# Ledger of designs, part 64: designed miniproteins, single chains

Each design is a single chain, and the fold is of that chain. pLDDT is the mean over its residues in the fold that is shown.

## One batch from the design tools (miniprotein)

Design m2217
Fold by ESMFold2-Fast:
Structure m2217 (fold): chain A 96 residues (1-96)
Amino acid sequence: SVKEKLEEARELAKEIAALVPDSKNAKLLATGVESLLELIDEAEENIDSDPVKATLKLAQAKSTVDQLLKVAKENNDTKTAELAQKMGDIIDDILK
């Protein structure tokens, strides 16, 4: 279900958050992950009552994930890049 996919995306974001303190761009990545968690939560809150708002929040989350993936790749952070890619794939699958 969409809610199960949102839960998986939230858990991946928490895993990225756990890696952030050890990254070269810790402050930037922390801000990105915080925003991402808020967007996923807002999407879940609105998925049944306001699907248009939920879709817009997921599109914003995808944009944030793509930026995190770019930063991770530029810093050779393979673990963060793998988690961000997987999260992006889940969000993209929901947005189909």
Scores: mean pLDDT 81

Design m2218
Fold by ESMFold2-Fast:
Structure m2218 (fold): chain A 110 residues (1-110)
Amino acid sequence: TEEKLKLGKVLQLAMKVYELAEKIGAMARKLGDTETAELAFEVAKLASKVVDAVTDGSLSDEEKRKLVVELSEKIIALAREVYARSTDPEIRALAEEVIALAREIVKLAK
């Protein structure tokens, strides 16, 4: 179904957000930027929750869409904070990628 195909894409995008957020967190930690690292690891946690929601057989498609949108909007907000707070060009570029991927997730979930 169209919904099943969209959820499959959401899963792939959420996994990519998780990888990028973990990378941002590790980089920020090496720089001694503990606040940016904490924000990035919270993004990774939210991305993991998107994966869990999409794969949860106990949730209806409507419940999955609602939860994915709520979690992804929070990811966008936190990734924007990472971008605003960090002076590191690579962390900023990775945060922009996270924002773009999370916006695509919102569009797919509606």
Scores: mean pLDDT 90

Design m2219
Fold by ESMFold2-Fast:
Structure m2219 (fold): chain A 95 residues (1-95)
Amino acid sequence: NTFEKLQEFIVKELELLSTEERRILDQIIVAACEEITGSNYCLAGYLAELPEEKREILLKVIQKTLDYYRKNKSTLTVETLVQKTKEIARELLAE
């Protein structure tokens, strides 16, 4: 059900996000998933195959990175955001 919570979060955020924020969300999801799984490809199927603990970490990374983006969007590039996403993922994986 962590996967269901992740899907619900993504759907709710997509409904409330601007076109730019939706594009940024996709970059966050890809970067976070790659860091968590160690894979260069995070297709939808890989999210379903993640252990519940890793899915919970992914959800937390997405939430924290999106919050960071919203607070700093005037100064952030996509490249900087991707790097911040990976940093947050590494910090949460170390817990």
Scores: mean pLDDT 71

Design m2220
Fold by ESMFold2-Fast:
Structure m2220 (fold): chain A 105 residues (1-105)
Amino acid sequence: ANLKQKIVNNPTLKEIAEAVGLSPEEFAEEFLSEKPSPKAVLAHALYLLYQGVRTVDEIATVLRDKYGFTVPESEAPEVLKLLTEAGEVLELPEETVENLFKELK
């Protein structure tokens, strides 16, 4: 699809997808799916943080309302590590990434 190709060819989305351990094509397929994977949901959250258009609370609300996504306590250390490592690649402020993680718990 034309939209899939636009996602794959977006250099920022490519970098974010790779930072969460997805290929750009896998990310595009998951992002356009009605049930994206947790990695694709986290990649979308990081992209919204990178754009700086929405607050952390607004991003957490989108993830809960649109995707039904929350961080289970058993997965919390793995999600925090993923967000922290991807945030460093994207040069996002550490405090902003930590605040997003807290809102998703």
Scores: mean pLDDT 78

Design m2221
Fold by ESMFold2-Fast:
Structure m2221 (fold): chain A 95 residues (1-95)
Amino acid sequence: LLEEVRRLAEEVIEAAKSEEVKKAAREALDQTERLVRTLNAKGWTATAEDLLREAARALRKALELVKQGKEEEATKILRGLADYLAMQTETAEAA
């Protein structure tokens, strides 16, 4: 799943014309990797897999929006994903 998320983020970055979309995709990937590392260190592998599936779903939707020229909508999805993942990391670190 993590390799699929990395591949999808890379495809969004390659397809995007806007630097905002590229930056948002990089941030979403960075937050995903940070969260997975935190959860795996705690032994919460099932939670990590569920969050990776959610990240992949959001990235696939963002990629389709980018292909349709809807880069502002793609940016909102990617920023929302990054914010959500950052919050999940803080929650996991506090637990």
Scores: mean pLDDT 84

Design m2222
Fold by ESMFold2-Fast:
Structure m2222 (fold): chain A 112 residues (1-112)
Amino acid sequence: LQATADGYAAEMRRLVDELYRVAEEAAKQATPEQGARILGHAELARYYVDQAAAGDADTARKNIDLAVKHMEELAKVAREAGLDEQAERIKELTEGFRNAGTAYADAKAALA
């Protein structure tokens, strides 16, 4: 179970890192104000992913939900900037992250 939890934690980090790369690309094509908002949400998503990986199952669920909220705001700002392709990619990565996060939290709960 610990190896399974570690695998899902690695998948969460992979997905948020990919999302951050898309966010950096989107920020370069947005206005400075929109770019700052995009990168701010991306940084908070990464922060909450780190917090989710460091705690118990309840801590993981709470921080995964917070990371997802920031990923959703990131997609919204990208769409407002007219970056529809980047917004859709962020949405896809957010869905993948939600699936990996749920699996991670479930694996952590099984360890208790």
Scores: mean pLDDT 88

Design m2223
Fold by ESMFold2-Fast:
Structure m2223 (fold): chain A 60 residues (1-60)
Amino acid sequence: SSMQRELERFGEELKKALELIRKVGVDEAEAKYPDNFAVHLAVSLERMRRGIDRAIERQK
């Protein structure tokens, strides 16, 4: 279906956005692509993950 193909395409865009973040970091990726939804989502997910890791560390 068209929805399945769009989800697959978005998955690839998100994968590329995560790869970009690994190379240049969250702040640089966000600044370089301010209007890219996949980059914004990837940045938000990475910040959330890091926040959870920090919260767990503070508990120990």
Scores: mean pLDDT 80

Design m2224
Fold by ESMFold2-Fast:
Order: sequence, then structure tokens, then C-alpha cells
Structure m2224 (fold): chain A 91 residues (1-91)
Amino acid sequence: TTTVELEVEPGKEKSVTFTNTSDKPGQLTVENLGEDPVLVTVKNLETGESQTAVVAPGQSVTFTLKPNSTYQVTVKNLGKRKSKVKITLTE
């Protein structure tokens, strides 16, 4: 299990890279711990495929990551307050 916390300023975005080194699909959970919605983009860096979701305050979204694959996770703060987001990769 790998966990990263991000704080994102209003109207800005931050990215973090996750690699699923397992031979099994991984579960990437993005939790919005802030008061404003965030836009999450999960991009497979080998294929270029992207999934996008808006995560409301206090909500979470889970993405399935392919085995042995590297992904860029981008969080954009859609609100006027500093966001706090927790991202967890579980095998």
C-alpha cells in the first residue's frame, strides 16, 4: 500500500506518479478531504489512456490500475480554498 497526500491551491493542479508493480490489478482511491470539488485525471503513461472524475467534498473515487503499469494522477482544485486530497494505491 502506497499513500500520498496533496494540498492544491485554488485553480491549480498537482501531479503524482504511481506504479503498480504487482502482477494483479491495483486499486487507486482518491479521497477529497477538502471543502471544494476537485478534478482527478488518471493517465496510463504506457498507453496514453486517461480516466477523469470530479470528486465532491468528502467523497472518494476508485480507479483500477493495470498490472505492471505506471500512471500519472493529476488533481486540479476547482474551488476557492486550498484542497486536501489523499491518494492510496492498494494491491
Scores: mean pLDDT 87

Design m2225
Fold by ESMFold2-Fast:
Structure m2225 (fold): chain A 60 residues (1-60)
Amino acid sequence: DAGYQALAEAGARLRAGVPLEELLAWLREKLAQSTDEATRATLRYAMRELERLRAEQEAA
C-alpha cells in the first residue's frame, strides 16, 4: 500500500534525523501525486502527526 509505505518511510526518516519541515514537504508532494482516497487519507494523517510532533519540539 502506497500510503502505508510512505508512512513507514516517513517514520524511518524521522528516526534518522531528517528535519520535520522536509518530511512535511515530501508528504505534501506525495499527496499531490496521489488520486486514491485511502492513500490521501493516510498521508494527511501522517502530516497531522508530524505537525503535532513539530509543535511539541518547538515548545521544548
Scores: mean pLDDT 77

Design m2226
Fold by ESMFold2-Fast:
Structure m2226 (fold): chain A 96 residues (1-96)
Amino acid sequence: DLEKRLKELEKKLEELEKKAREEHEKLKKELEAKNDEEALRKKTEEMIKKLQIEAVRLMEELGLLDKEYAEKLIELIEKGAPSSELDEVFRKGIEA
């Protein structure tokens, strides 16, 4: 059932987002104390990419996204592709 799988995805994404926010706040406090704004920016970008990749893998695991589209999205995220390209691949993956 699609609705049940979407509800499970939403719950797991909320858990991932909460964990990411807690990790980010901890990192922010540590690096602000050191006045290392470049390290904070770089690590924040890395955390966002990891969160996006985990979300894509979760969608694949729940059968909401085909493996080929999931791998393509992960590659694009790692390359820092624009959100418009990510959205197009994601739309095609779900519509398939």
Scores: mean pLDDT 78

Design m2227
Fold by ESMFold2-Fast:
Structure m2227 (fold): chain A 87 residues (1-87)
Amino acid sequence: SEEERLLEEFLEFMRKSGLSEEEIEEALRRYEELRPELGARGALAAVMALLLGVPEEEALELGRLVAEERLEGVDELIERLAEEKRK
């Protein structure tokens, strides 16, 4: 399934980025809350933005944009988070 693949890639990327298991679990909880409204891709993008400290309103707008865009938008947000954690 596409949603399962996105979640698996998200989890692996977050772990490799140095996020703790608790941080990953909190991100997943927020993802589950947002998924009914934004879809899987949009919810993932919004959660990534929230983890980066983006305000909720802007994070939700980014999620909406990504829901209408391609998967590349999700990859870019995830990669940006990973870049900051590698510091």
Scores: mean pLDDT 72

Design m2228
Fold by ESMFold2-Fast:
Structure m2228 (fold): chain A 90 residues (1-90)
Amino acid sequence: MLEELIKRAAEAAEEAGMPELAKIIEEEGKKLLENRDKYDEEVLLLAARAAELEARALVAEKEGKLEEAEKLREEARELQAEAARLADAL
């Protein structure tokens, strides 16, 4: 699942015409995969989902959909907070 989430997030960024963001998502995703033994997979999946939402928010912002972008960023922040909480609980 983690590899598929990273791939989808990068593809979404490329489709949005943001190849630099796609590169960042791939680089961060590679770091998450490298840390599989260090973090619980649930934490990594939440981090990957947050990255996907951030990518979608940048797409929405570029299209002038500012309200949609803000909602997506809020959802990403919630997932990041949950990932941090789970990491601290491990």
Scores: mean pLDDT 73

Design m2229
Fold by ESMFold2-Fast:
Structure m2229 (fold): chain A 77 residues (1-77)
Amino acid sequence: MTPAELSRKLTEELSKKYNLPVKDRSMLMPTKLVIDKETKEGYLLTESMAKIFEEELKSKNIPYEVEDVSDLLKKLE
């Protein structure tokens, strides 16, 4: 499966599961989904990018959720 096909399938499955738009911002293999509860948008990120985004959201007092998607990624490959 191409990285583009994997990204598309992963964003579609997570968008359906959480009933919100999900965007792949990883530019690599995503392992984390960070959901911004203020905007109601999900972002697929690498673990290091997710940590940086979490700290940004915390500093702005924005509520968020983090999900590990590595198991789902392995099932879609």
Scores: mean pLDDT 78

Design m2230
Fold by ESMFold2-Fast:
Structure m2230 (fold): chain A 72 residues (1-72)
Amino acid sequence: ALSTRERLQKELEQTKEQLAKAKAENADPLEIEKLQIVIDTLEAKIDDDSVSWEEVRQEAAEKVLALEKEAA
């Protein structure tokens, strides 16, 4: 089984790959910024053993939602 830290590391690597593809494909700047927020949130929390994977994902989702509201 994977530890929470290993799960966060895998999610971080997958999101970085998605960001690289989005940039290569000249995707919408808002979509690129959403991916960057997820990466920044995961990197900030990856060494924090007091948080769950679900809590980190929720925090990233809330930051993305805030960005979407500002863009609306």
Scores: mean pLDDT 78

Design m2231
Fold by ESMFold2-Fast:
Structure m2231 (fold): chain A 76 residues (1-76)
Amino acid sequence: AEEAVRRLLDRAAELALKSDLETESEITMVIMSATVYLRAGDPLGALETIARGLRKLGTPEALELAREAEEARREA
């Protein structure tokens, strides 16, 4: 689960770099929140935070990452 969180955070960071400033800010907030859960020893909470935040953002690439986070959470 922790490895899945780290890979999704890396991909979210790449998406943020390719996004406009407002979308970058929203993705950065998701990354920060998920990182707090990961540091607290809650990788499932981190995956849930990534999935929820990126689904709310609603761009096609964010929705793909949200689906992968939901899958990783189900497999954990």
Scores: mean pLDDT 83

Design m2232
Fold by ESMFold2-Fast:
Structure m2232 (fold): chain A 72 residues (1-72)
Amino acid sequence: MDDAFEAAKRGLQVAAEESEKAGDTEAAELYRQALDALNQGYYNLAAYLAGQGGRLTKSPKVVRKMADVFQK
């Protein structure tokens, strides 16, 4: 369980950093909000925010990976 949370946090942090480097501030903010929600135990909100961030990216693999993490 702790490992799954660590993996989700790392994934969201990387997604936020990559989006920020690309100049996609909106996607980066959504991923950061998802990370904050996850740290507070709001898993449904974190999944929703990560999904919204993913919809603003061109990588469906990132979106799918985030969904799989929250589903498991």
Scores: mean pLDDT 70

Design m2233
Fold by ESMFold2-Fast:
Structure m2233 (fold): chain A 74 residues (1-74)
Amino acid sequence: SAFIADVAERLVDIVETGKSVEEQAEAMVSLLADVPRELWPAILAEAVRILEARGRRDLAEKLRRAFELAASRL
């Protein structure tokens, strides 16, 4: 889905800012508030896939933590 890919790339952009997990989670809350909850697993999986394909396992792990924190606030 083009929509899933677009949102996933925005999550990747957030994690690549190098900001703290908490600051990244705040940005993700703003993004995910307008996204149907049923699409979140697919969006997270696609964002992780993008980072792993780029060899950035460190960022994929940070993305998972920030996403879980953001999801807990929505």
Scores: mean pLDDT 88

Design m2234
Fold by ESMFold2-Fast:
Structure m2234 (fold): chain A 92 residues (1-92)
Amino acid sequence: SSALEATKKQLEYARELIEENLERAKKLNDEKTIKRAEELKKELEAAEKKVEELIKDPNATKEQIQEAQREVILIEAGATLLEMRLYLLEKE
């Protein structure tokens, strides 16, 4: 499925962003943003596993694929919001 391939690419981008956010949070020694980055990393790992399982499943439903896509969008949005939060903290 081209849709799942696109979702996998979105997960790769989200991983890079989350890993960078975690490094930035650790440099700031900000407990709240470190915790949020670690939570996002856990959510990312669960989503990566789910997407890989769906890619390998010939019986994967459209509904299951759409649910996985929504989870990935939420993770990417969460990572972007954290990046914005870190930017503001770095300016203080």
Scores: mean pLDDT 88

Design m2235
Fold by ESMFold2-Fast:
Structure m2235 (fold): chain A 119 residues (1-119)
Amino acid sequence: MGAGTLVIELEDDVKLSKEDLEALAKIAKKLREEGVDLIIITSEELLEPLKETLGDNAKVISKSDLTEQEKKFIEGMKKFGYYLKITQEDVDAGVKALIEKINEVAKKLGVDLSDLIEE
């Protein structure tokens, strides 16, 4: 039973540290436990690291391999506010800021990610 779908797009210049990948793994796991389908759209360079880190908790798609159906679905997610674009500036702000940014969209789907922020 799905609470909905959240789409995250990483800009082509985004590089993820081990800590960033670990934060995304925790986010993906919590979203899956709450019944949210996570889709990550990324560059070819991040495709394997993200698939290996997230496993079955997220669908990871290369931006170059998007089908027409997937592109239309993403435009729908943008229109309804269930889409987030992540830039290198967002990543450079640190793991806490990255989780907070993703949490703004996750809360619209009834999921609170603030438990993943260490305080």
Scores: mean pLDDT 83

Design m2236
Fold by ESMFold2-Fast:
Structure m2236 (fold): chain A 98 residues (1-98)
Amino acid sequence: ALEARHVVRITLSGVTDEQMEELTKRAQEAGKALGATRVYRDGDSPTIVIEARSAETAYLVAVFVINEAELLGAKIESMSASTPEMQALVDALLAKLK
């Protein structure tokens, strides 16, 4: 996207639709505070999408989502990023969770 250079997708397991809606709302509030372009749930999937102009903002919102998911007892199944630089940062985050 032209307005968002970094897109991070976080797929979760062990969550209900109600928990996904709550987590998405909290992630949207965090994204707004951190200056993310957009944060949303990918349809009815257990995936949260983070769009930001800076890698730092995308990273911080991703950390927030991971921490909130852990509090819900959810697992991070995968994370993907739109740029190799951002993918390296999310891979490092996933390594710390395992």
Scores: mean pLDDT 82

Design m2237
Fold by ESMFold2-Fast:
Structure m2237 (fold): chain A 65 residues (1-65)
Amino acid sequence: GSDDIQLARDAADAAVSQVSDGELNTDSLKQLIDNVELLQSETSGDEADAANAALDTLRKGLSSL
């Protein structure tokens, strides 16, 4: 549902913020993107929608770093 999508975006924003703060490196963020892409390809419906929301947030975050 929409709450799951928002939770996924919030988690993705937190991961991007950790890279910006030096707690994670950009390679870790890229690996997270790869893992979420795999999850999205193996799921459907609400899980795929949440994964897509996380991917959009992670990719935008990476492009701004």
Scores: mean pLDDT 80

Design m2238
Fold by ESMFold2-Fast:
Structure m2238 (fold): chain A 104 residues (1-104)
Amino acid sequence: DIDKLTQKLNDLWQEIQKIRNDKSLSEEEKEKLIKKLRREIALLLGIELAKQLLANGDATLQARGLDDLDAAIREELIDWAKTVLNLSEEEAEEIAREALARVA
């Protein structure tokens, strides 16, 4: 449901802005809270990307040169999370695993 996703992403974005403007929080506390919210956004977007990659399975397999659709989707999600979201290898692998588990 695109409407529910859009609302949830907007709510998370507003919470990040609220944290950034909160004068009662230290910069360290802000960084920790924003990192957690950014991870939640990454997971929500990763789930939607995984759904699109699964729906276009033949194209996903061809793009990666793989015979295993789950492996092809995982590689696409890891590359996306590292390149677009600038996540670490470990964070990207965790997002890919959790997103795949939710669409399977």
Scores: mean pLDDT 82

Design m2239
Fold by ESMFold2-Fast:
Structure m2239 (fold): chain A 95 residues (1-95)
Amino acid sequence: SKELDVLAEMEQQLTDILDKHIDNQDFMNRMYELEMVRLDSILNGDSLINVLEKLIEKAKELAEQAKKDGDTDTYNALKEVYEVYKKALEELKKI
């Protein structure tokens, strides 16, 4: 289905970003925070669209905090994650 194609592409892009930044512990810790937001959203019964919207907002917050802290590598990694979630949401809304 078109939805499965979008989600599969999103997961592959996220995996590639994680692999690229695997040695960045600060980035990995912030990815853990994103996973906690995802789990909380699912437990609250949020739709897939709402889960992605929460992940987009949290990724943006974490990226801006890394930028403020002068952590350019973590900022760039989180910005990549933000763009992946945003693209997936936009593609899902077209279906």
Scores: mean pLDDT 89

Design m2240
Fold by ESMFold2-Fast:
Structure m2240 (fold): chain A 82 residues (1-82)
Amino acid sequence: MTELSEEELEAALARLEGLLAKLEAEKAPQALIDAVRETLARLREALAIPDPRERQRRVLEILEEKEPELVALAEAYAAALA
């Protein structure tokens, strides 16, 4: 099973925070902004779990659950810009 290091998790959070700020500044579709914001909030909650293995498992579960939604919304946004 693919495992994320603490450094990779922190980098991913920083990238999502930057992405959220950029999407808000660009006035991207609200659905995409809300999806990124919800994903970030859930990841922050998961990272508060004291057990490192449970924390990594929860983060991966959140990413796997949210990836299809985020991809679909990102593709719709990209298509609207084309």
Scores: mean pLDDT 77

Design m2241
Fold by ESMFold2-Fast:
Structure m2241 (fold): chain A 91 residues (1-91)
Amino acid sequence: MELEEEARRIVDEVIENALKEYDKLKQKYPDLSDEEIKQTLLDRAIETIELEVRALAKKHGLSDEEIDRLVQEAVERARKELTKKLDEYLS
């Protein structure tokens, strides 16, 4: 379904952008631990995904229950993938 593909695209783009920001945040805030930077990037990514995926689902006329499910699935995917990629980046 086009909606699910576009939701996946949003997640992938947000994750890619978060990874690009890691070095910038580390340079700007050298006193922050790697875990604090990871948490900051994860929190930002999740907030962006919740807003964009919810807006996308509303545009397609989904019910509130369907919107919440799609958002939850997108957030869970982003949390797992971004955490894994950040851990690999720091290895």
Scores: mean pLDDT 82

Design m2242
Fold by ESMFold2-Fast:
Structure m2242 (fold): chain A 60 residues (1-60)
Amino acid sequence: NNITAEKSYLGTTDNEAILSKGQIIPVKSYEIKNDNFIKFTLSTTGDTKLVPKSYVTVKT
């Protein structure tokens, strides 16, 4: 699975992703944590990050 950033996002907490518009991030898994956020696990590091749902598109 890949997460594509639809907009640039600067996370406000240590657990949030920093994304540039058009960035493609390979992920092992993702889950919807609440109505506003997706949590994803990076394929490269295994780290988990949060991003607002409206800022990304998931390709399955």
Scores: mean pLDDT 75

Design m2243
Fold by ESMFold2-Fast:
Structure m2243 (fold): chain A 60 residues (1-60)
Amino acid sequence: LIDEIRNSPNGSTFEFESPEVGAALTHSARMLQLAEEQGLPVRWVHDEEVGLDIPLVTPR
């Protein structure tokens, strides 16, 4: 799932059975695309509520 986001092309939207997970991952995919496009560093943070690693665009 997270690996799919890492490898997804620009404009990807993910549909999941869990709406909260799907929304979080769609937002995460956009953050990854923004970081890739603008060359920003990305840190992966585990979100215990969702049970997933979420990409966080952090300043250098």
Scores: mean pLDDT 62

Design m2244
Fold by ESMFold2-Fast:
Structure m2244 (fold): chain A 85 residues (1-85)
Amino acid sequence: SAEEAAAAVREGARLTAEGVAADDAAKETAGALKAVGAAYELAYIHGVSPEEAAELLAEAGKASGNPKAAALLEKAAEGFKKHGG
């Protein structure tokens, strides 16, 4: 469901933050891919606009509490907004 995909964006952001905090590049990458993949699922499978999916991705990054994770996911969100315009 769209709600499950949104939850996966938030979980991916949390995992990205945990990977950054632990200096675990594999966990950071896996978390970021999960968050971005779930945002793509929201936009292209569940009919959420790319702009709304991008906003959720950026918000999830900020909510993670890790500034490096927030910056990474904000940059990914900018890519969604550019594609959706």
Scores: mean pLDDT 81

Design m2245
Fold by ESMFold2-Fast:
Structure m2245 (fold): chain A 64 residues (1-64)
Amino acid sequence: MMSEAEQIVQRMIDRLRQLIDQGKMSEGQAQEAAASIRDLARKYLSPEQYEKVEKELDELLAKV
């Protein structure tokens, strides 16, 4: 089960993934969105949860 903060961060990642998969984001836009998600995750998630988010974002950015 996820906290509300985890759910919000995960929804942001899912939306970013959808936009990247649809070709609707430039590399710069994707990097900016990922940086915002990382900043929120760093503030509200545990270090272990943050590491998982960072890995998922790195995988998404590799596709752009």
Scores: mean pLDDT 81

Design m2246
Fold by ESMFold2-Fast:
Structure m2246 (fold): chain A 60 residues (1-60)
Amino acid sequence: SLADSVAALLVAAGMPAAAARAAAEQIEKNRDASVEELARILVDAGMPPAQARQIAELVA
């Protein structure tokens, strides 16, 4: 699933597994979201803004 793939990517990027799963599920629910919205979800989950933007661009 998209959530499984994104969660694995976020863990590889250094996010704790629980936070990565929660953020990945939120991204899957908001699949039509912009890169800006996806980056905001990742920042809210504890990711630094620059890294959140890079990951958001990969999953958009």
Scores: mean pLDDT 82

Design m2247
Fold by ESMFold2-Fast:
Structure m2247 (fold): chain A 68 residues (1-68)
Amino acid sequence: MPSPVQQAGAALTQLIENRAPLEEIEAQARRLVDLLAEEKGLSPEERAELTAMAVALARQELARARAA
């Protein structure tokens, strides 16, 4: 059984490969970070930093998929 984190990560990858709207990709990236923050007991500051990084990475991967 895949973990909630693994499931959220797979869903994010699928949205990027399907070239979904940026709004949906960002929402899924935030959900992934929420699950990671709960699992690791992250502070609000750590969660905000991880969210910014995850959103930036998702945007970069979407740009790559669109360029290919």
Scores: mean pLDDT 79

Design m2248
Fold by ESMFold2-Fast:
Structure m2248 (fold): chain A 80 residues (1-80)
Amino acid sequence: LDEIKAEAAKVSQEAALLISENVHKTKDPAKRRAIYEKALEIGRIHSQLLAETDVNQAERLLAELRKELEEIKEESKELD
């Protein structure tokens, strides 16, 4: 469980850095809104994972965080 929470913190931190970079790449209000909504969703999942006591559910939440990170990486490539 502690290892899963440590990995989640790492994934969340990597996502936060990419979100910060992406928001500076565009002036389009709709794209900026989508980036901020993604940031809120990642924060929600990470907060839920930090409160989790079941290993199987924590692993599922970590998988969701990783999926969100991959979507941010794809969006980052499109903004380049």
Scores: mean pLDDT 80

Design m2249
Fold by ESMFold2-Fast:
Structure m2249 (fold): chain A 78 residues (1-78)
Amino acid sequence: MEKEAYEKGYAEGTELAKATPDEKLSELAVEATSKGILSVEYGLQGKKLEYAYLKGYVKGIYDATKPRVPQEKIQQML
């Protein structure tokens, strides 16, 4: 189900972000951007589960990194 895929993505994205040291946050932002672009492609292809998973994954990374980096700086990296 799409909801389960999203929740799984969110959990994995959050876990990755928590495991990423501050010095690697820029690399994590590039990864999140790449997965965000890929999610749009999967959405256009009708791959609803993969879309939901990646959308959750990117959101999980964003939410977990937001308190560690100023929001303005994160927006410039995305």
Scores: mean pLDDT 77

Design m2250
Fold by ESMFold2-Fast:
Structure m2250 (fold): chain A 81 residues (1-81)
Amino acid sequence: MEEALELAEKAIEYMKKAFEAYNQGDRDKAIELFKKASELYNKALELAESTGDEEFVKKLRQEIDDKIEEIYKEYLNKLAS
């Protein structure tokens, strides 16, 4: 379980870096970082699913989605200001 959580946290970290790169005008770097975030997210879910704990998978998906939405809202607020 720890490995799935670590990969999920790393995916969120890359997502933050992707938004930062995009905001700096480095679109190519942003795309590459988004790709890395997606790959880590998929690996986290694969590990979680391998446990057979459906409730854990559901919670992990929701927590990641919530954190990504928070990052996106912060990004939009920064652009709107």
Scores: mean pLDDT 77

Design m2251
Fold by ESMFold2-Fast:
Structure m2251 (fold): chain A 56 residues (1-56)
Amino acid sequence: QLRLGPLTAGERSQARGLLQLAKDEGEALNDALLQAIAESLGVTVENVLAVAQELE
């Protein structure tokens, strides 16, 4: 079930950690990976994508 609205501090930290781990392992941050992280956290893909962009 997806939650609407902005990420909490905890959700943002968790998403950031998972995205950083994928980058460190040389994985592309593609739509499939972003969707998997979003489903794991119960948040929108758009929110996960925003966190991924902040990692640049």
Scores: mean pLDDT 76

